# Designed miniproteins, single chains, continued (3), part 43

Each design is a single chain, and the fold is of that chain. pLDDT is the mean over its residues in the fold that is shown.

## One batch from the design tools (miniprotein)

Design m9483
Fold by ESMFold2-Fast:
Structure m9483 (fold): chain A 114 residues (1-114)
Amino acid sequence: SEELEELLKGLDSEIPIERLRAIKNLIENYPEAVKENKEKIIKILTEGLKDENPTIRAQAAVLIGELARKVPEVILENLEEILPLLEKALEDEDENVREAAKEALEAIKKALEA
């Protein structure tokens, strides 16, 4: 699919928000492509949680929550890397980052209970 190829190119964007936008679309429309590209996606999301821009940190946390709901195996395989970053994000200076991290952790907890 030309649309899928364009989204996969979006993962290599130099602009953080464009990479996160590509991941959101892949989660919603191409869950199999998420599994095939899981290592790159996890790297983008964990780097996003460390970004200087609170909007990028909040969006990365939101997408981790969406992954835990729609493609839980990708998140559950990477908990050792993800959980410390989300726990740090619970103490973030930005309220939107704290709320997004809380929702992501709740989604991960539900995935573990399934």
Scores: mean pLDDT 91

Design m9484
Fold by ESMFold2-Fast:
Structure m9484 (fold): chain A 68 residues (1-68)
Amino acid sequence: SIEDQIQELIKHLEELRKRSTDPETQETLQDVIDLLRSLLENKASEDQLQQRLTAAQSLKRLVEDALR
């Protein structure tokens, strides 16, 4: 489900936050994690979940590329 994809993404973002040494990147990742958790808690629509999932996946990719 999309909720399962978001839960998995949250775990990956938490790992990236722990690996990052840049405070601004750590804060950005935490803000996105908090937003995703809030969307799951408040039963956001599938369209809203999909839009935020796509944006968060793009951020994950950029941070992973920067940490290589």
Scores: mean pLDDT 84

Design m9485
Fold by ESMFold2-Fast:
Structure m9485 (fold): chain A 93 residues (1-93)
Amino acid sequence: MEEELARLLEPLREKLEELREKMLKTDDEEELRKLAEELYDLHLEILRLALEWAEEQGLPEEVIEDIREALAYLEENREAIIEKLVKAAKKVL
């Protein structure tokens, strides 16, 4: 059951790693913000796929609700999350 979800998420995980590497290599703040936005969008896509999979599998309501809450948190806090991603990348550089 988890193998199907892992297979669906594999291309997205590769994109996450690529974006993270690009963020660590750039010193341009505008480019860093753009990459942070792409990273945020990718996390939303992952959670949406996880939600669809959980609903299709008939997982317990508690699991489905946890995914919905995580998705809502990301959508409501977009700018704050992007700012944290930018600051985290700068701190490593």
Scores: mean pLDDT 78

Design m9486
Fold by ESMFold2-Fast:
Structure m9486 (fold): chain A 64 residues (1-64)
Amino acid sequence: MRAELEAEVEAAMQTIRTTVAALGVRRARAKGWSDDEIIDHLVEKTGMSRERARALVDAAKAAL
């Protein structure tokens, strides 16, 4: 029960983080940044893994 609630809260927080990061990725792409440059920047600024940063960039590309 508690683990189920924690999973639901984490999923909601992950969605919020993904949306905010996707907006940042969209802005960087508009400035002519490459996907790799955006991934490196996300890792540096947020401390997330490269795998997570790449997933966010891929999600933003799908939305564009």
Scores: mean pLDDT 70

Design m9487
Fold by ESMFold2-Fast:
Structure m9487 (fold): chain A 86 residues (1-86)
Amino acid sequence: SLKEELRNGARESVEGAREHLQKAQDALKAGNADEALKHTQLAMFLASVAIAAAEMAGDEETVREANEILKQARDIGKQAEALKAA
């Protein structure tokens, strides 16, 4: 069904967002602020796509999960900006 396809698409976007969050954390650890910012931007984009698809599917659990990823990506982005300024 369309609802099932939207739910599956939302889950794939969450997985992609988590992968980019991990890459952002790894880049921060390596002192690479520009790579960290790039990956936080990709994580935020994918999390936003996941929220939209999950809301259309009525998948409240995935909406909550994607919002948590979005928050984590913003926090990492702020750390990357601070690293770049140092």
Scores: mean pLDDT 91

Design m9488
Fold by ESMFold2-Fast:
Formats: sequence, C-alpha cells, structure tokens
Structure m9488 (fold): chain A 72 residues (1-72)
Amino acid sequence: MKQIDEDIKLANRAYKAVKPLIDEYNKAIAEGDKKKAIELAKKIIETLRREAPDSAFSRMRISVLELEIKKL
C-alpha cells in the first residue's frame, strides 16, 4: 500500500545521500573514465540500499544505474 508522505521523505533522504556521488558519476562519464563511473554507480546503489531500500525511488534509481553501466 502506498504511503505518499513517507515515500517522499524516504526519496528526499536517499537523494541527499547520493547527490555528491551522482555529481562525481556524471563527471566521470563526461571525462570518459568508465572504470571510475562503474565504481561510483556501485557506491550509489549500495548507498540507496542502505538508506532507503524499500523506497520505490531507490528501486527505480538502482535499475536505471544498472542499465547505464552496461553501456560503459
């Protein structure tokens, strides 16, 4: 059952936790550092699983990152 207010709080918490890692990930992608980008993506996934594992936001972000690193 969806609890919108709690889901928003968890999403905001998870986003704040991963924002600096996302910024570094985007920088690594721009610089062509595929190895660094993959390492950062894995750290983002681990952080989301730790901070908000049951959030729909975390599940979606993890799926997107797993898809993106296959392109690298």
Scores: mean pLDDT 76

Design m9489
Fold by ESMFold2-Fast:
Structure m9489 (fold): chain A 103 residues (1-103)
Amino acid sequence: SGSGAIIDLDKEAKNVDAIEVKVLSGSLGDATALLTGADGTVSGSAELGDLAAGESATAALSQPGSGTRIVVGAVGGTAGAEVEATALSNGKAVGSGKGVMEA
């Protein structure tokens, strides 16, 4: 079974066009990220692929969106992996947070 982290951003992220995820510990297999509001409404999604500890990936959203949360999902990798997610607008960080992948 997969794992996921719900990462509340330090502020509302506006005009987000990409999401960056960095793995601080463990690994992620076939990782994805969703930009959401606090109610869980999805503004955009991104495919990140496989990531090992210390690796990061950036994936583009098809449309700019706004959100307060990034949800990271993985099909495989390490349960308890630590991740940092950053919302980007035109290459600038507009919100970030850290989370732990839970099964």
Scores: mean pLDDT 85

Design m9490
Fold by ESMFold2-Fast:
Structure m9490 (fold): chain A 72 residues (1-72)
Amino acid sequence: SEEAERLAKIEALLAKSDDEKTKIAGELYLKVLRGTLSEEELREMLDKMGVEEEVKETLLEDLRKLKELRAA
């Protein structure tokens, strides 16, 4: 599915990072996609951790696209 393809892309992106904050951000994002963490909690955690802007924007943009697909 398109959602599974997006998940695989995000997982691949995060797996290439040596930065521990980026890895934790990815784990939190996957929890949001699984429904075990809210989008609001994700945003709060990313801000508190000081995650790189590139990573934060990538994850939030993907989440926005998934919402658009689910709203159709």
Scores: mean pLDDT 71

Design m9491
Fold by ESMFold2-Fast:
Structure m9491 (fold): chain A 96 residues (1-96)
Amino acid sequence: MEFNERAAEAAEKMAGDFKSLAEKSTDLRAQTAYQLAARKFEELARYIRENPDLSKEEILELLKKTADSAVQAARNAGLEDEVRAIADKYLAEAEK
């Protein structure tokens, strides 16, 4: 229960950070990559909140898959490292 709430909050914080980066970006590729990442994490946070029966292992797998998908989308913009760093920060927070 506590873990699911913390994981949803981590996904919401990641989405907020990516949305802010998209708004500040002047490069269309960077803007698109950050917007896509924000949407993916917003949808994940909603999914976690709507499915309280998800196990810790299932939630961690979903967070990792969403992070990897966001990093892959960011490769064309050269933002792979930035997206990974944001995802890793909040994944570490969620695992506590």
Scores: mean pLDDT 80

Design m9492
Fold by ESMFold2-Fast:
Structure m9492 (fold): chain A 77 residues (1-77)
Amino acid sequence: SAAAEAARAMAGALYEALRTTKKLREQGDADPSRRDQLLQQADDVLRQGERVAAGFGARASPEQVAAARARALALFS
């Protein structure tokens, strides 16, 4: 269904944002000279990912949104 596709797209957007954010933070830990820049980039990626996810979530049921968010966030807790 369109709602199920929207929920999967939302989860995918959150997953990619969280994965990229984790990678950038790990790069900052490995290179202290770039830490502030990479942390700022990580925050920007996460904010953009949340905006994209919210757009998809608006087309899914509240239960599908909650389940997809919980699943995506659990992967990077």
Scores: mean pLDDT 80

Design m9493
Fold by ESMFold2-Fast:
Structure m9493 (fold): chain A 68 residues (1-68)
Amino acid sequence: SLAEEFRKLAEKYKDENPSLARYYEVLAKHIEEIEKKPELTLQDRALLNYAKIAIEMEKKREELRKKQ
């Protein structure tokens, strides 16, 4: 789930940037609550789409780092 991906980012940054890690934990909780809703608002849908793009960008950055 998107919430789980952001929890992984929080764990990744917890020692390097505790404030950013806390931010990702709050985001993960917010996304988890949105995913439980039977009906999504326009803002909920926008946030989920943005979250998907953010995770995709992080995966691409990780892949590029592995290739130097």
Scores: mean pLDDT 77

Design m9494
Fold by ESMFold2-Fast:
Structure m9494 (fold): chain A 113 residues (1-113)
Amino acid sequence: SPLLEEIRRILAEIQAIADDLAANPDAPLAVVKEKVERVIALLERLIGLLRELRARHPEHAELLDGQIASLEAQIAALRRLVAEDASHEEMLAAVQDAVANVEAVLVLVEGIL
């Protein structure tokens, strides 16, 4: 499925960002923020894909709306951390939470397709 392949690509990129942040605890704040902004863009792309899936599978609308709301809350949390110049540890933890959220999306979408 092209949709599953795209979600797997999004997951792989967010995981790579998490791994990079974990490997580089002394990275400059500007670099950390740039990577978190990339995670936000990937999560926004994923929400777009889930909205398209929801339109095609209205029988799963409630479940997909719940997952979209979870991703929107994750984006809001990441934006807050960037705006507040949060610690490297807090930004890494939030990116790792985003990995777990995208893994849950992948399982959900595999069950629908």
Scores: mean pLDDT 92

Design m9495
Fold by ESMFold2-Fast:
Structure m9495 (fold): chain A 61 residues (1-61)
Amino acid sequence: SMDRLQEEIDRIVSEHQERLRQLREEMKDSPPMDITKQEFVLLADTSDKILEVKKKYKEEQ
């Protein structure tokens, strides 16, 4: 169902926001470019998770 898909996406997004908070805290003294690169790595991981969930729901409907 679409509602369950949205709930799963919202969970993944919330986990991503928490990981970003932790990353920024750990890298507070790092150059902005290095922080940005690590944020893109986390975003890529999160995007893959969202795509997998969307693919699963599309195939099951």
Scores: mean pLDDT 83

Design m9496
Fold by ESMFold2-Fast:
Formats: sequence, structure tokens, C-alpha cells
Structure m9496 (fold): chain A 60 residues (1-60)
Amino acid sequence: PDEALVDAAIALLQRMKVDPNLILGEDILKVAEELARTFGVSMEAALRAAIAAAKRLQAE
């Protein structure tokens, strides 16, 4: 995945104050929509970044 998008997704999840152990699909979708809008990337690329960010936060 694009590391800049993953970093942005991590920052968005942290801003939303989402519990890393309880990241819901709707949280992933909200982050992906914001990334797609902000960076002008496809929803597929944004979803991949949001999922990767969630996995990294859960591993911490």
C-alpha cells in the first residue's frame, strides 16, 4: 500500500479516538472516504490504506 496514505489513515483513526481493539467496518469506511476525497485516490486504494492502518494499530 501507499505509505503516505497509510500514515494519513493512522492519523485519522487516532483523531477519531477509535479504540484500536474495536475498529469497526464503518470506521474503516469513514477513513477511506476521507482519504479518497482528500488525496483524490480511488476508493479501492483508500480502503487498502485504511485496512493496513487498522492492522498496524491493532499490532501495537
Scores: mean pLDDT 77

Design m9497
Fold by ESMFold2-Fast:
Structure m9497 (fold): chain A 83 residues (1-83)
Amino acid sequence: SAKERLKALIEEMFAAADAGDDERAEALGQELLRLAKETGLMAEAIKMVVLAVGLKNGMDEEEAKAKAEELGKLAETKSFEEL
């Protein structure tokens, strides 16, 4: 599914960044953005990225999830260019 593809791209992007492969991480990030726009899943992509970043930086799971839901809701209610 499109959501599974977004999740896989996010996981690969963070793995590449952790390995110091900045070129691959950037390319995967660009593909993630393209896929999210094509599928209309920008809000879901934002939620997934925010959750992953929060957890990686030591944020509590519930706090990271709440922040992801907040930013995802903003993406749904505003045009992408207003974010």
Scores: mean pLDDT 76

Design m9498
Fold by ESMFold2-Fast:
Structure m9498 (fold): chain A 76 residues (1-76)
Amino acid sequence: SLEEKAEELRKRVKEAIDKMIQAAKNGDEETFRKYAAEADEAVRELGEVASPELADQVYRETKKAIEEAEKILKEK
């Protein structure tokens, strides 16, 4: 179902964000960029199956998480 697919994509976004933040804390720019891209791709796919409200919420959360992780990476 679309709802099950949306939940799997939300999980994929969260896992990508968690790995991205960990890479940023380690100063690993290559791994940071890899998981930032993975999160962006999962958000794009979520936009096709989720409600507009949910898609917008996850998009904004992901964008903020990437910005915060980038700041952590630059502090290294």
Scores: mean pLDDT 85

Design m9499
Fold by ESMFold2-Fast:
Structure m9499 (fold): chain A 67 residues (1-67)
Amino acid sequence: ALEEVKKVLEAILNHPENLDFYLDQLKKILETHELPEEVRTKLEQILNSKDKDEIMKLAEEVLKLLD
């Protein structure tokens, strides 16, 4: 689950043009997998954000938590 989250977040940072696709993947991961509360909370903030720059910043923050 965490490795799948990491891959999707890395994809968002490398291919922001496909953001909507990767956000849908994150939503599915959140619905189907158990995640640590800290990670889950930040991913929910990403999904609720309407600002691409904020989403990119939050994605970087989650990746740092997963390292």
Scores: mean pLDDT 80

Design m9500
Fold by ESMFold2-Fast:
Structure m9500 (fold): chain A 100 residues (1-100)
Amino acid sequence: ERAQRLARVEALKEQALKEVEEEAKKISKYDPELAKKYLETSKQNIELGVELTRLEWARAAAPGPPSAEEEAAYAALVAEGQAVRKKLEELKNELEEKLK
């Protein structure tokens, strides 16, 4: 079960990375600097999503409630993911303006 879930997460991560690399190649025809920022930020978003998923699975498998330190670590990771997603939206908005 755990091995199957880990394999599925790795497969989804690999697919997401390929999709982002292809999108970045298309963006680079219009703005290579924006394409690089988009690729780097999207990779960070994918990595944080995988880390958050692994942490959630570990917490679900653990007996008892999470400690205050575990809750703080989870909240920090969620906040980091939100900041990265906001940066992605800003980059997408910049791309839309340049393509008009």
Scores: mean pLDDT 79

Design m9501
Fold by ESMFold2-Fast:
Structure m9501 (fold): chain A 93 residues (1-93)
Amino acid sequence: DELKKRILELVEKELGKKAAEEVRRVLEEGKDPEEAGKEVGLEKFPYLVLALRTALSLVEAGKLDLAAELLREMGEALNLPLLYRIADLVEEF
């Protein structure tokens, strides 16, 4: 829960409050990532949210190192620098 809050704070800082709210809706309310992306108006937003959802599942499974590595690899592949910052945050937990 604290990790999710810190991730949402980073998303809000980098992409704005609307993007952070849509990430929250996907992660907590099961909203479709593509619908959230359409609402935010960012082409790569669905991929960002899918990466976050997958990484959080790995964190819940106790696989923090793997979650951080996944976020870094997806950040590189998708050219999403925010994912590197979130990977650093995951490693701090």
Scores: mean pLDDT 83

Design m9502
Fold by ESMFold2-Fast:
Structure m9502 (fold): chain A 87 residues (1-87)
Amino acid sequence: NETKEKLKKLSELARETSKKLSEAGVDINVVLQFLFFSDILEAESEKSTPKLSPEEYSKMLIDQAEDLNVPKDILEELKKKTNQISK
């Protein structure tokens, strides 16, 4: 139950991040990658046994944001929110 709730929160965070990236004028391909990640997290939240823990998905989400060079303000907010969800 707790795992499912954390994965749902991560999915919503990825979707919120994609919206913020779009509003900041970031390239559409970067925005779409965060929407795709949100869909993956939502699907994982519905499984009886997710492939990865919420902590592992949080790390993947942050690593992806760093690799895609998202704006620092968005990256720092994402790090703060993922840390709150994964604990």
Scores: mean pLDDT 84

Design m9503
Fold by ESMFold2-Fast:
Structure m9503 (fold): chain A 81 residues (1-81)
Amino acid sequence: TTKGVIELLEKARKLLEEGNTELALDYIEIAIELAKHAGDEESAKILEKTLEEVKKLVEEGDIEGAIEKVEEAIKELKKLA
């Protein structure tokens, strides 16, 4: 469900804040799988874009930017709920 996807992203944001970038990325991937299995193509597209952007920012050392991208995705998903 959209609610379950949002909860996974909120956990990913917290993990980024804690410096656990690997586990945060894993949670975004789990959120993508959940959206796809639920048939939620809109949420899946938002999440796939978010994963790519967060991966790039994490690789660049921009953890603040990565957190911002997760927060943007949460905001977009809440509009779909």
Scores: mean pLDDT 85

Design m9504
Fold by ESMFold2-Fast:
Structure m9504 (fold): chain A 114 residues (1-114)
Amino acid sequence: MKPTLKEVIDEYVAKLRELLKTKSVEEAIRELGNDLKLSQKEVDALIKAAKELGIDENSPEEKIRALVAAYFLLLATGYDPEKANPIFKLYALHQLDLDPELFEKAVEILKKHL
């Protein structure tokens, strides 16, 4: 059976938080990118977004969740978030326990650097 989007996001949030305990933000995202088979451009965009969001080992889950969810939204829309239905986006924000301001900021930063 296919995992739900929430389960995928929860898994990668937990993994990134664990990596940040012993690794720098850049090293943690590079290791995550290797697991996800991301391009260097995608890895660099995620590192820039994490730094602009102020992600570190003390960051609350909401910041990490916003970055991870923003990446998966951009991947699903072919890096064009305007293709996402606004009603579906509102439901996704509620179901995925996302902070709307942090999520929108993460999407805009990633979109700018992709």
Scores: mean pLDDT 74

Design m9505
Fold by ESMFold2-Fast:
Structure m9505 (fold): chain A 65 residues (1-65)
Amino acid sequence: SPLAQVVQRLIESGKEYFSRQEVIDAILAEPELSEETKQRAIEAIRNSGKEYFSLDELVKLLSSI
């Protein structure tokens, strides 16, 4: 997955839960991601309708992109 590096950073954070904005900021902060991949990932996060995500949910969601 092009988002594997974002997923790895989220795992390395040691946090169990992330706000929607924290996840969006993490995606935007990855300079090696294409703008198209960033937009697809952010759209998936926004379309979930969730304000908070568990690490497990994020690993599953982002790994599918």
Scores: mean pLDDT 83

Design m9506
Fold by ESMFold2-Fast:
Order: sequence, then C-alpha cells, then structure tokens
Structure m9506 (fold): chain A 84 residues (1-84)
Amino acid sequence: MKKVKVTVGETSVVIEAPSEVVRLAGEAAASAVRQLGLESTVEVDEEKGIARVTASAPFDREKLAELIEENLKILGLEPEITVK
C-alpha cells in the first residue's frame, strides 16, 4: 500500500506522499475539510510529493484527522497522521 504522511495543524494540513498519489491524497484531505462545513484550497507539488490544504477557519483537529484517515483508507492508501 502507498504510505501517506499527514500533519494536521490549526488551519492547514500538510501531506507527504509518493508523486503518483499526492494529488489524490490532497483532494481527500480537502474533502474532509468540506465535510466539516469549511472552504478549502489545495496546493499540490507532485514532483516533490507535497500537498497543502488550507481551511477558511480553524477546525477540530482530531475530528479532521479522523475524517482524513477514513477518506485515505477508502482510497486504499495507508495514512500516518500527526496532529499538532
């Protein structure tokens, strides 16, 4: 399975993943932000395997981490989530 490292901050999520799946992982995290009723923006650097998702407001970090984990597992990815 492809590993996806997720760091959940106060208003943003940073994703580190293989180039082939980093966009998919970033969009899954953005979907989780929208599930909390917030707007999200996604910036993806596929070559570096980095995605940044920024929310319109602060969120419940533990709840967001749970939703991101569920979304990534549905896609067949292996999440490693850190909450700051």
Scores: mean pLDDT 85

Design m9507
Fold by ESMFold2-Fast:
Structure m9507 (fold): chain A 65 residues (1-65)
Amino acid sequence: MDKIKKDVIELLKNIGISDEELEEILSIPDKKERIERLAKLIKERAGVSEDVARAIAELFVKAAE
């Protein structure tokens, strides 16, 4: 789990998402809201499609739990 989480964090940092932004998102109690908020941020920073951003967000949230 830690390795997958770390690899995803490194990817997110490379596209301009900070540790502080990730902590704020992970503090959201609703899992669906966490995924949607992270997906939106990934889409904005990486310029990927909404589907790709959501898939990455789901992977990260699952790995973080």
Scores: mean pLDDT 75

Design m9508
Fold by ESMFold2-Fast:
Structure m9508 (fold): chain A 92 residues (1-92)
Amino acid sequence: MEKKIEEEASIALIRMILAVAKITLLNNPNLSKEEIRKLAKEAARQIAKILSTLSEEGKEEALKAIKEMLEELSKVNPEFAKALEEELKKLL
């Protein structure tokens, strides 16, 4: 029971990381492709670190949340969403 609360908090942290990235992209529409990729790589590293602490069930739930947020991010900045997905695949 306590472990599930900790995993829910971890998934919420992943959602927060992606929400901060979305706000950053919305407030900085003139970011270069290099800056966008750097932001995606850093977000992917943070997310992968959190994912490594989760159970298999927690990872499945987190990956579903990430997929939903990637769909939202692709509407804001498709290059960031693609770069984030590619970096996550490398780290997982």
Scores: mean pLDDT 83

Design m9509
Fold by ESMFold2-Fast:
Structure m9509 (fold): chain A 56 residues (1-56)
Amino acid sequence: SAAARAAAIAAFEARREEEFEALVQGFKDLGFPEELAEKFAKMILETEEEVIRSMP
């Protein structure tokens, strides 16, 4: 159903946001400045999305 799809998309987006925040904090814990940590986290998530999109 459309409602089930909307719920699944919302859950996926929420997890993606949590993963982004976790990655940013991880890079900051390694001593990277916040701006660079955000760039690295974004690059990782974009790469993961490309890999997922290329899966059969």
Scores: mean pLDDT 78

Design m9510
Fold by ESMFold2-Fast:
Structure m9510 (fold): chain A 96 residues (1-96)
Amino acid sequence: MEETIRLLEEALEKIAEADAAVEAGNMREAARLAREAAELAEKAAEISGSPLLRRVAERLRRLAREIEEGRISPLEAQMELGVAAVAIAVELVVLK
């Protein structure tokens, strides 16, 4: 449980950094941070068995790819990051 909480808190930090990178127009950095957040969420999903966290990880990984390929607008990228952050925050409340 403590390991899962730490991974999710780190994922939220990476999502916040990715959002700031999008705002700054640094899309390459945003994609890297979104991928790092996806890896943290995947590890948390493996430990917890949470289907929600597995879906969040898949969405963040897809988002990172779409950002890298220039297939998503900055606003849409920020909205997707926000949805992922809310889902992780809800899971953290359930785990605490």
Scores: mean pLDDT 87

Design m9511
Fold by ESMFold2-Fast:
Structure m9511 (fold): chain A 81 residues (1-81)
Amino acid sequence: MLTPEERIEKAMAAAEKMLRSLVASNPSWTDAQVRELVEAFTRYLKRVIEEEESDPEVRRRMIEEVERRMRELTAELVAER
């Protein structure tokens, strides 16, 4: 069975792959639309962390990692346009 950390990593990897594919398939989208899409996935990942992880310290670190990686992904996806 996957640990909460492994589940979050898998969900994050899947979200990154989907976001890259969606943005690449939709070159007409504005930077604002790309940011809104990434923010929606960020909210989803935070919800998964809140449901899977009960330790507040571990939860905080996981949320910080998700926010960091999603910010980096947003910058990358916007720069490719």
Scores: mean pLDDT 79

Design m9512
Fold by ESMFold2-Fast:
Structure m9512 (fold): chain A 64 residues (1-64)
Amino acid sequence: SLEAVLEGLERHVQDLIDLGLSREEVREYMERAVRLFTVRYGLSDEQRRELQERVDRLIDELLS
């Protein structure tokens, strides 16, 4: 499900931050991850946009 995919991506964001990556590095990594997940799970453009927006918001909240 999309929620399971999102939960996995959110956990990955936290792991990258805990490893000491910068905001820019986390953003670049996660943009690539969202694209790969879009292809892997056959997500629509709208679903990809929703995932990207939620990931970007999480990065901003955690690295404020």
Scores: mean pLDDT 81

Design m9513
Fold by ESMFold2-Fast:
Structure m9513 (fold): chain A 76 residues (1-76)
Amino acid sequence: MYAVVVELPGASQEEFNELVEKIKELLSKVEGVKDITVGENSVTALFDSEEVAEKAKELLKKEFPQAIVTVREVGM
């Protein structure tokens, strides 16, 4: 399984909440999203497919150039 992690270091809670809503809306249009978890300064989306995770990363980087977007392999 693959995690796409979107990080917003130094963002205020209000800025983070606004970006979380936009990220969730964008990801709702991506097929193969298993789960979306909101952390303190990060949003994590889980995918079964590396290919779909990489496509999601590309879309997120295009829409949110200020965010740090990474793909990580996660066990199960």
Scores: mean pLDDT 79

Design m9514
Fold by ESMFold2-Fast:
Structure m9514 (fold): chain A 69 residues (1-69)
Amino acid sequence: TPRREAFMQALDAGSEQLKQRQAELKEEEQRRLSQGEDPSKVQKQLLKEMVRAIGDVGDEMQQLFEQLA
């Protein structure tokens, strides 16, 4: 159904954005750790960034679903 397709499209779009962000944060951690930064501080900061990304992507998925449904 059109509503189901809109739902699947919103989920897939959100999943792709989160996977890309996770990959970026993993690369950023490796870069910062190789520069001698404190692992505890780096990891806590990157987790905060991931939490923000999850919130933003959640809102974007909801808007996309409403536009397509």
Scores: mean pLDDT 87

Design m9515
Fold by ESMFold2-Fast:
Structure m9515 (fold): chain A 89 residues (1-89)
Amino acid sequence: DEARIAALLAAADANLAEMQAIYDELKKLGAPQDVLERAQALLDRAQAAVDALKANRADLALSQAYRDEVQAALLALRQIKKKVLEEMA
């Protein structure tokens, strides 16, 4: 299903954009180097999953797995942001 795979890719690209925005926010807040390194690792993991999704569009189940990996990375990054903001409050 070409349309469904296209929707998964669009959702994954949107998650990458949100992750980049969170990283930029953490950097502006002066987050510690170890926090920025963990955030960058999550971005790198999500980018690799999006690249793999783009390369493997013929398999819906594989595309869903890559989409789920991007979403998991975003949720982890949102948790990092939450902890940084709690420490600043």
Scores: mean pLDDT 85

Design m9516
Fold by ESMFold2-Fast:
Parts: C-alpha cells; structure tokens; sequence
Structure m9516 (fold): chain A 74 residues (1-74)
C-alpha cells in the first residue's frame, strides 16, 4: 500500500465517521471530534513514514479510535 492509498482510505473513514456523528452531535461537536481524529491520524502517518507502523497497523488504530468516538456519542 502506498502513502497515497493509505491517505485515501483514511479520508474515506473520516468522512463516514463525520456523517455518522452528524446524526447525534451538533455541528461544533462534530468539528471538534473530527479535528481530534485528524490530529491522531497525522501522528500515525508520521510513524508510518518513519517505518515504525505498517499501513494495516495505522488502519487498525484509526478504526479503534473511530469505534470509541461512535460508542461515546451514542
């Protein structure tokens, strides 16, 4: 998997998460949660670029954070 392919998959996951959060949270709360998720993604992508995480490990960690955010919002 290339960095571009990994970024594309993550962007799709963030967009889907934003849509789901928008059903239960205010726009300001959605923006705050999405900003937090993007900050986590930036840190994970930095570790991927450094060779410390695989693309699959990045995706698994992102999925875990998304699951936690959606569970907390419900």
Amino acid sequence: MTLAQLQQQIDAKIAATEAQLSTVLSPDQVAAQVATLRAIVDDLLALYKAGKLSAQQVLDIVDGFIDALLAQAA
Scores: mean pLDDT 85

Design m9517
Fold by ESMFold2-Fast:
Structure m9517 (fold): chain A 62 residues (1-62)
Amino acid sequence: DADDRAFLEKLRKRLKEAKTELDVAVVMVGAASMLAMPTASPEVKAEAQKIIDEAEEKLKKL
């Protein structure tokens, strides 16, 4: 859905701007909630998983 994609795009922007472990954790929780939605499309779930992977990499560098 367009709303789901807009939400994920906002999470990506938050992740790029994240400066603390807490900022990254908020993005991860948001993306994980999208993965847990049974109504989310496979494309939305794939994008959410990619955001989680990028957030985990950013946490390792903080």
Scores: mean pLDDT 81

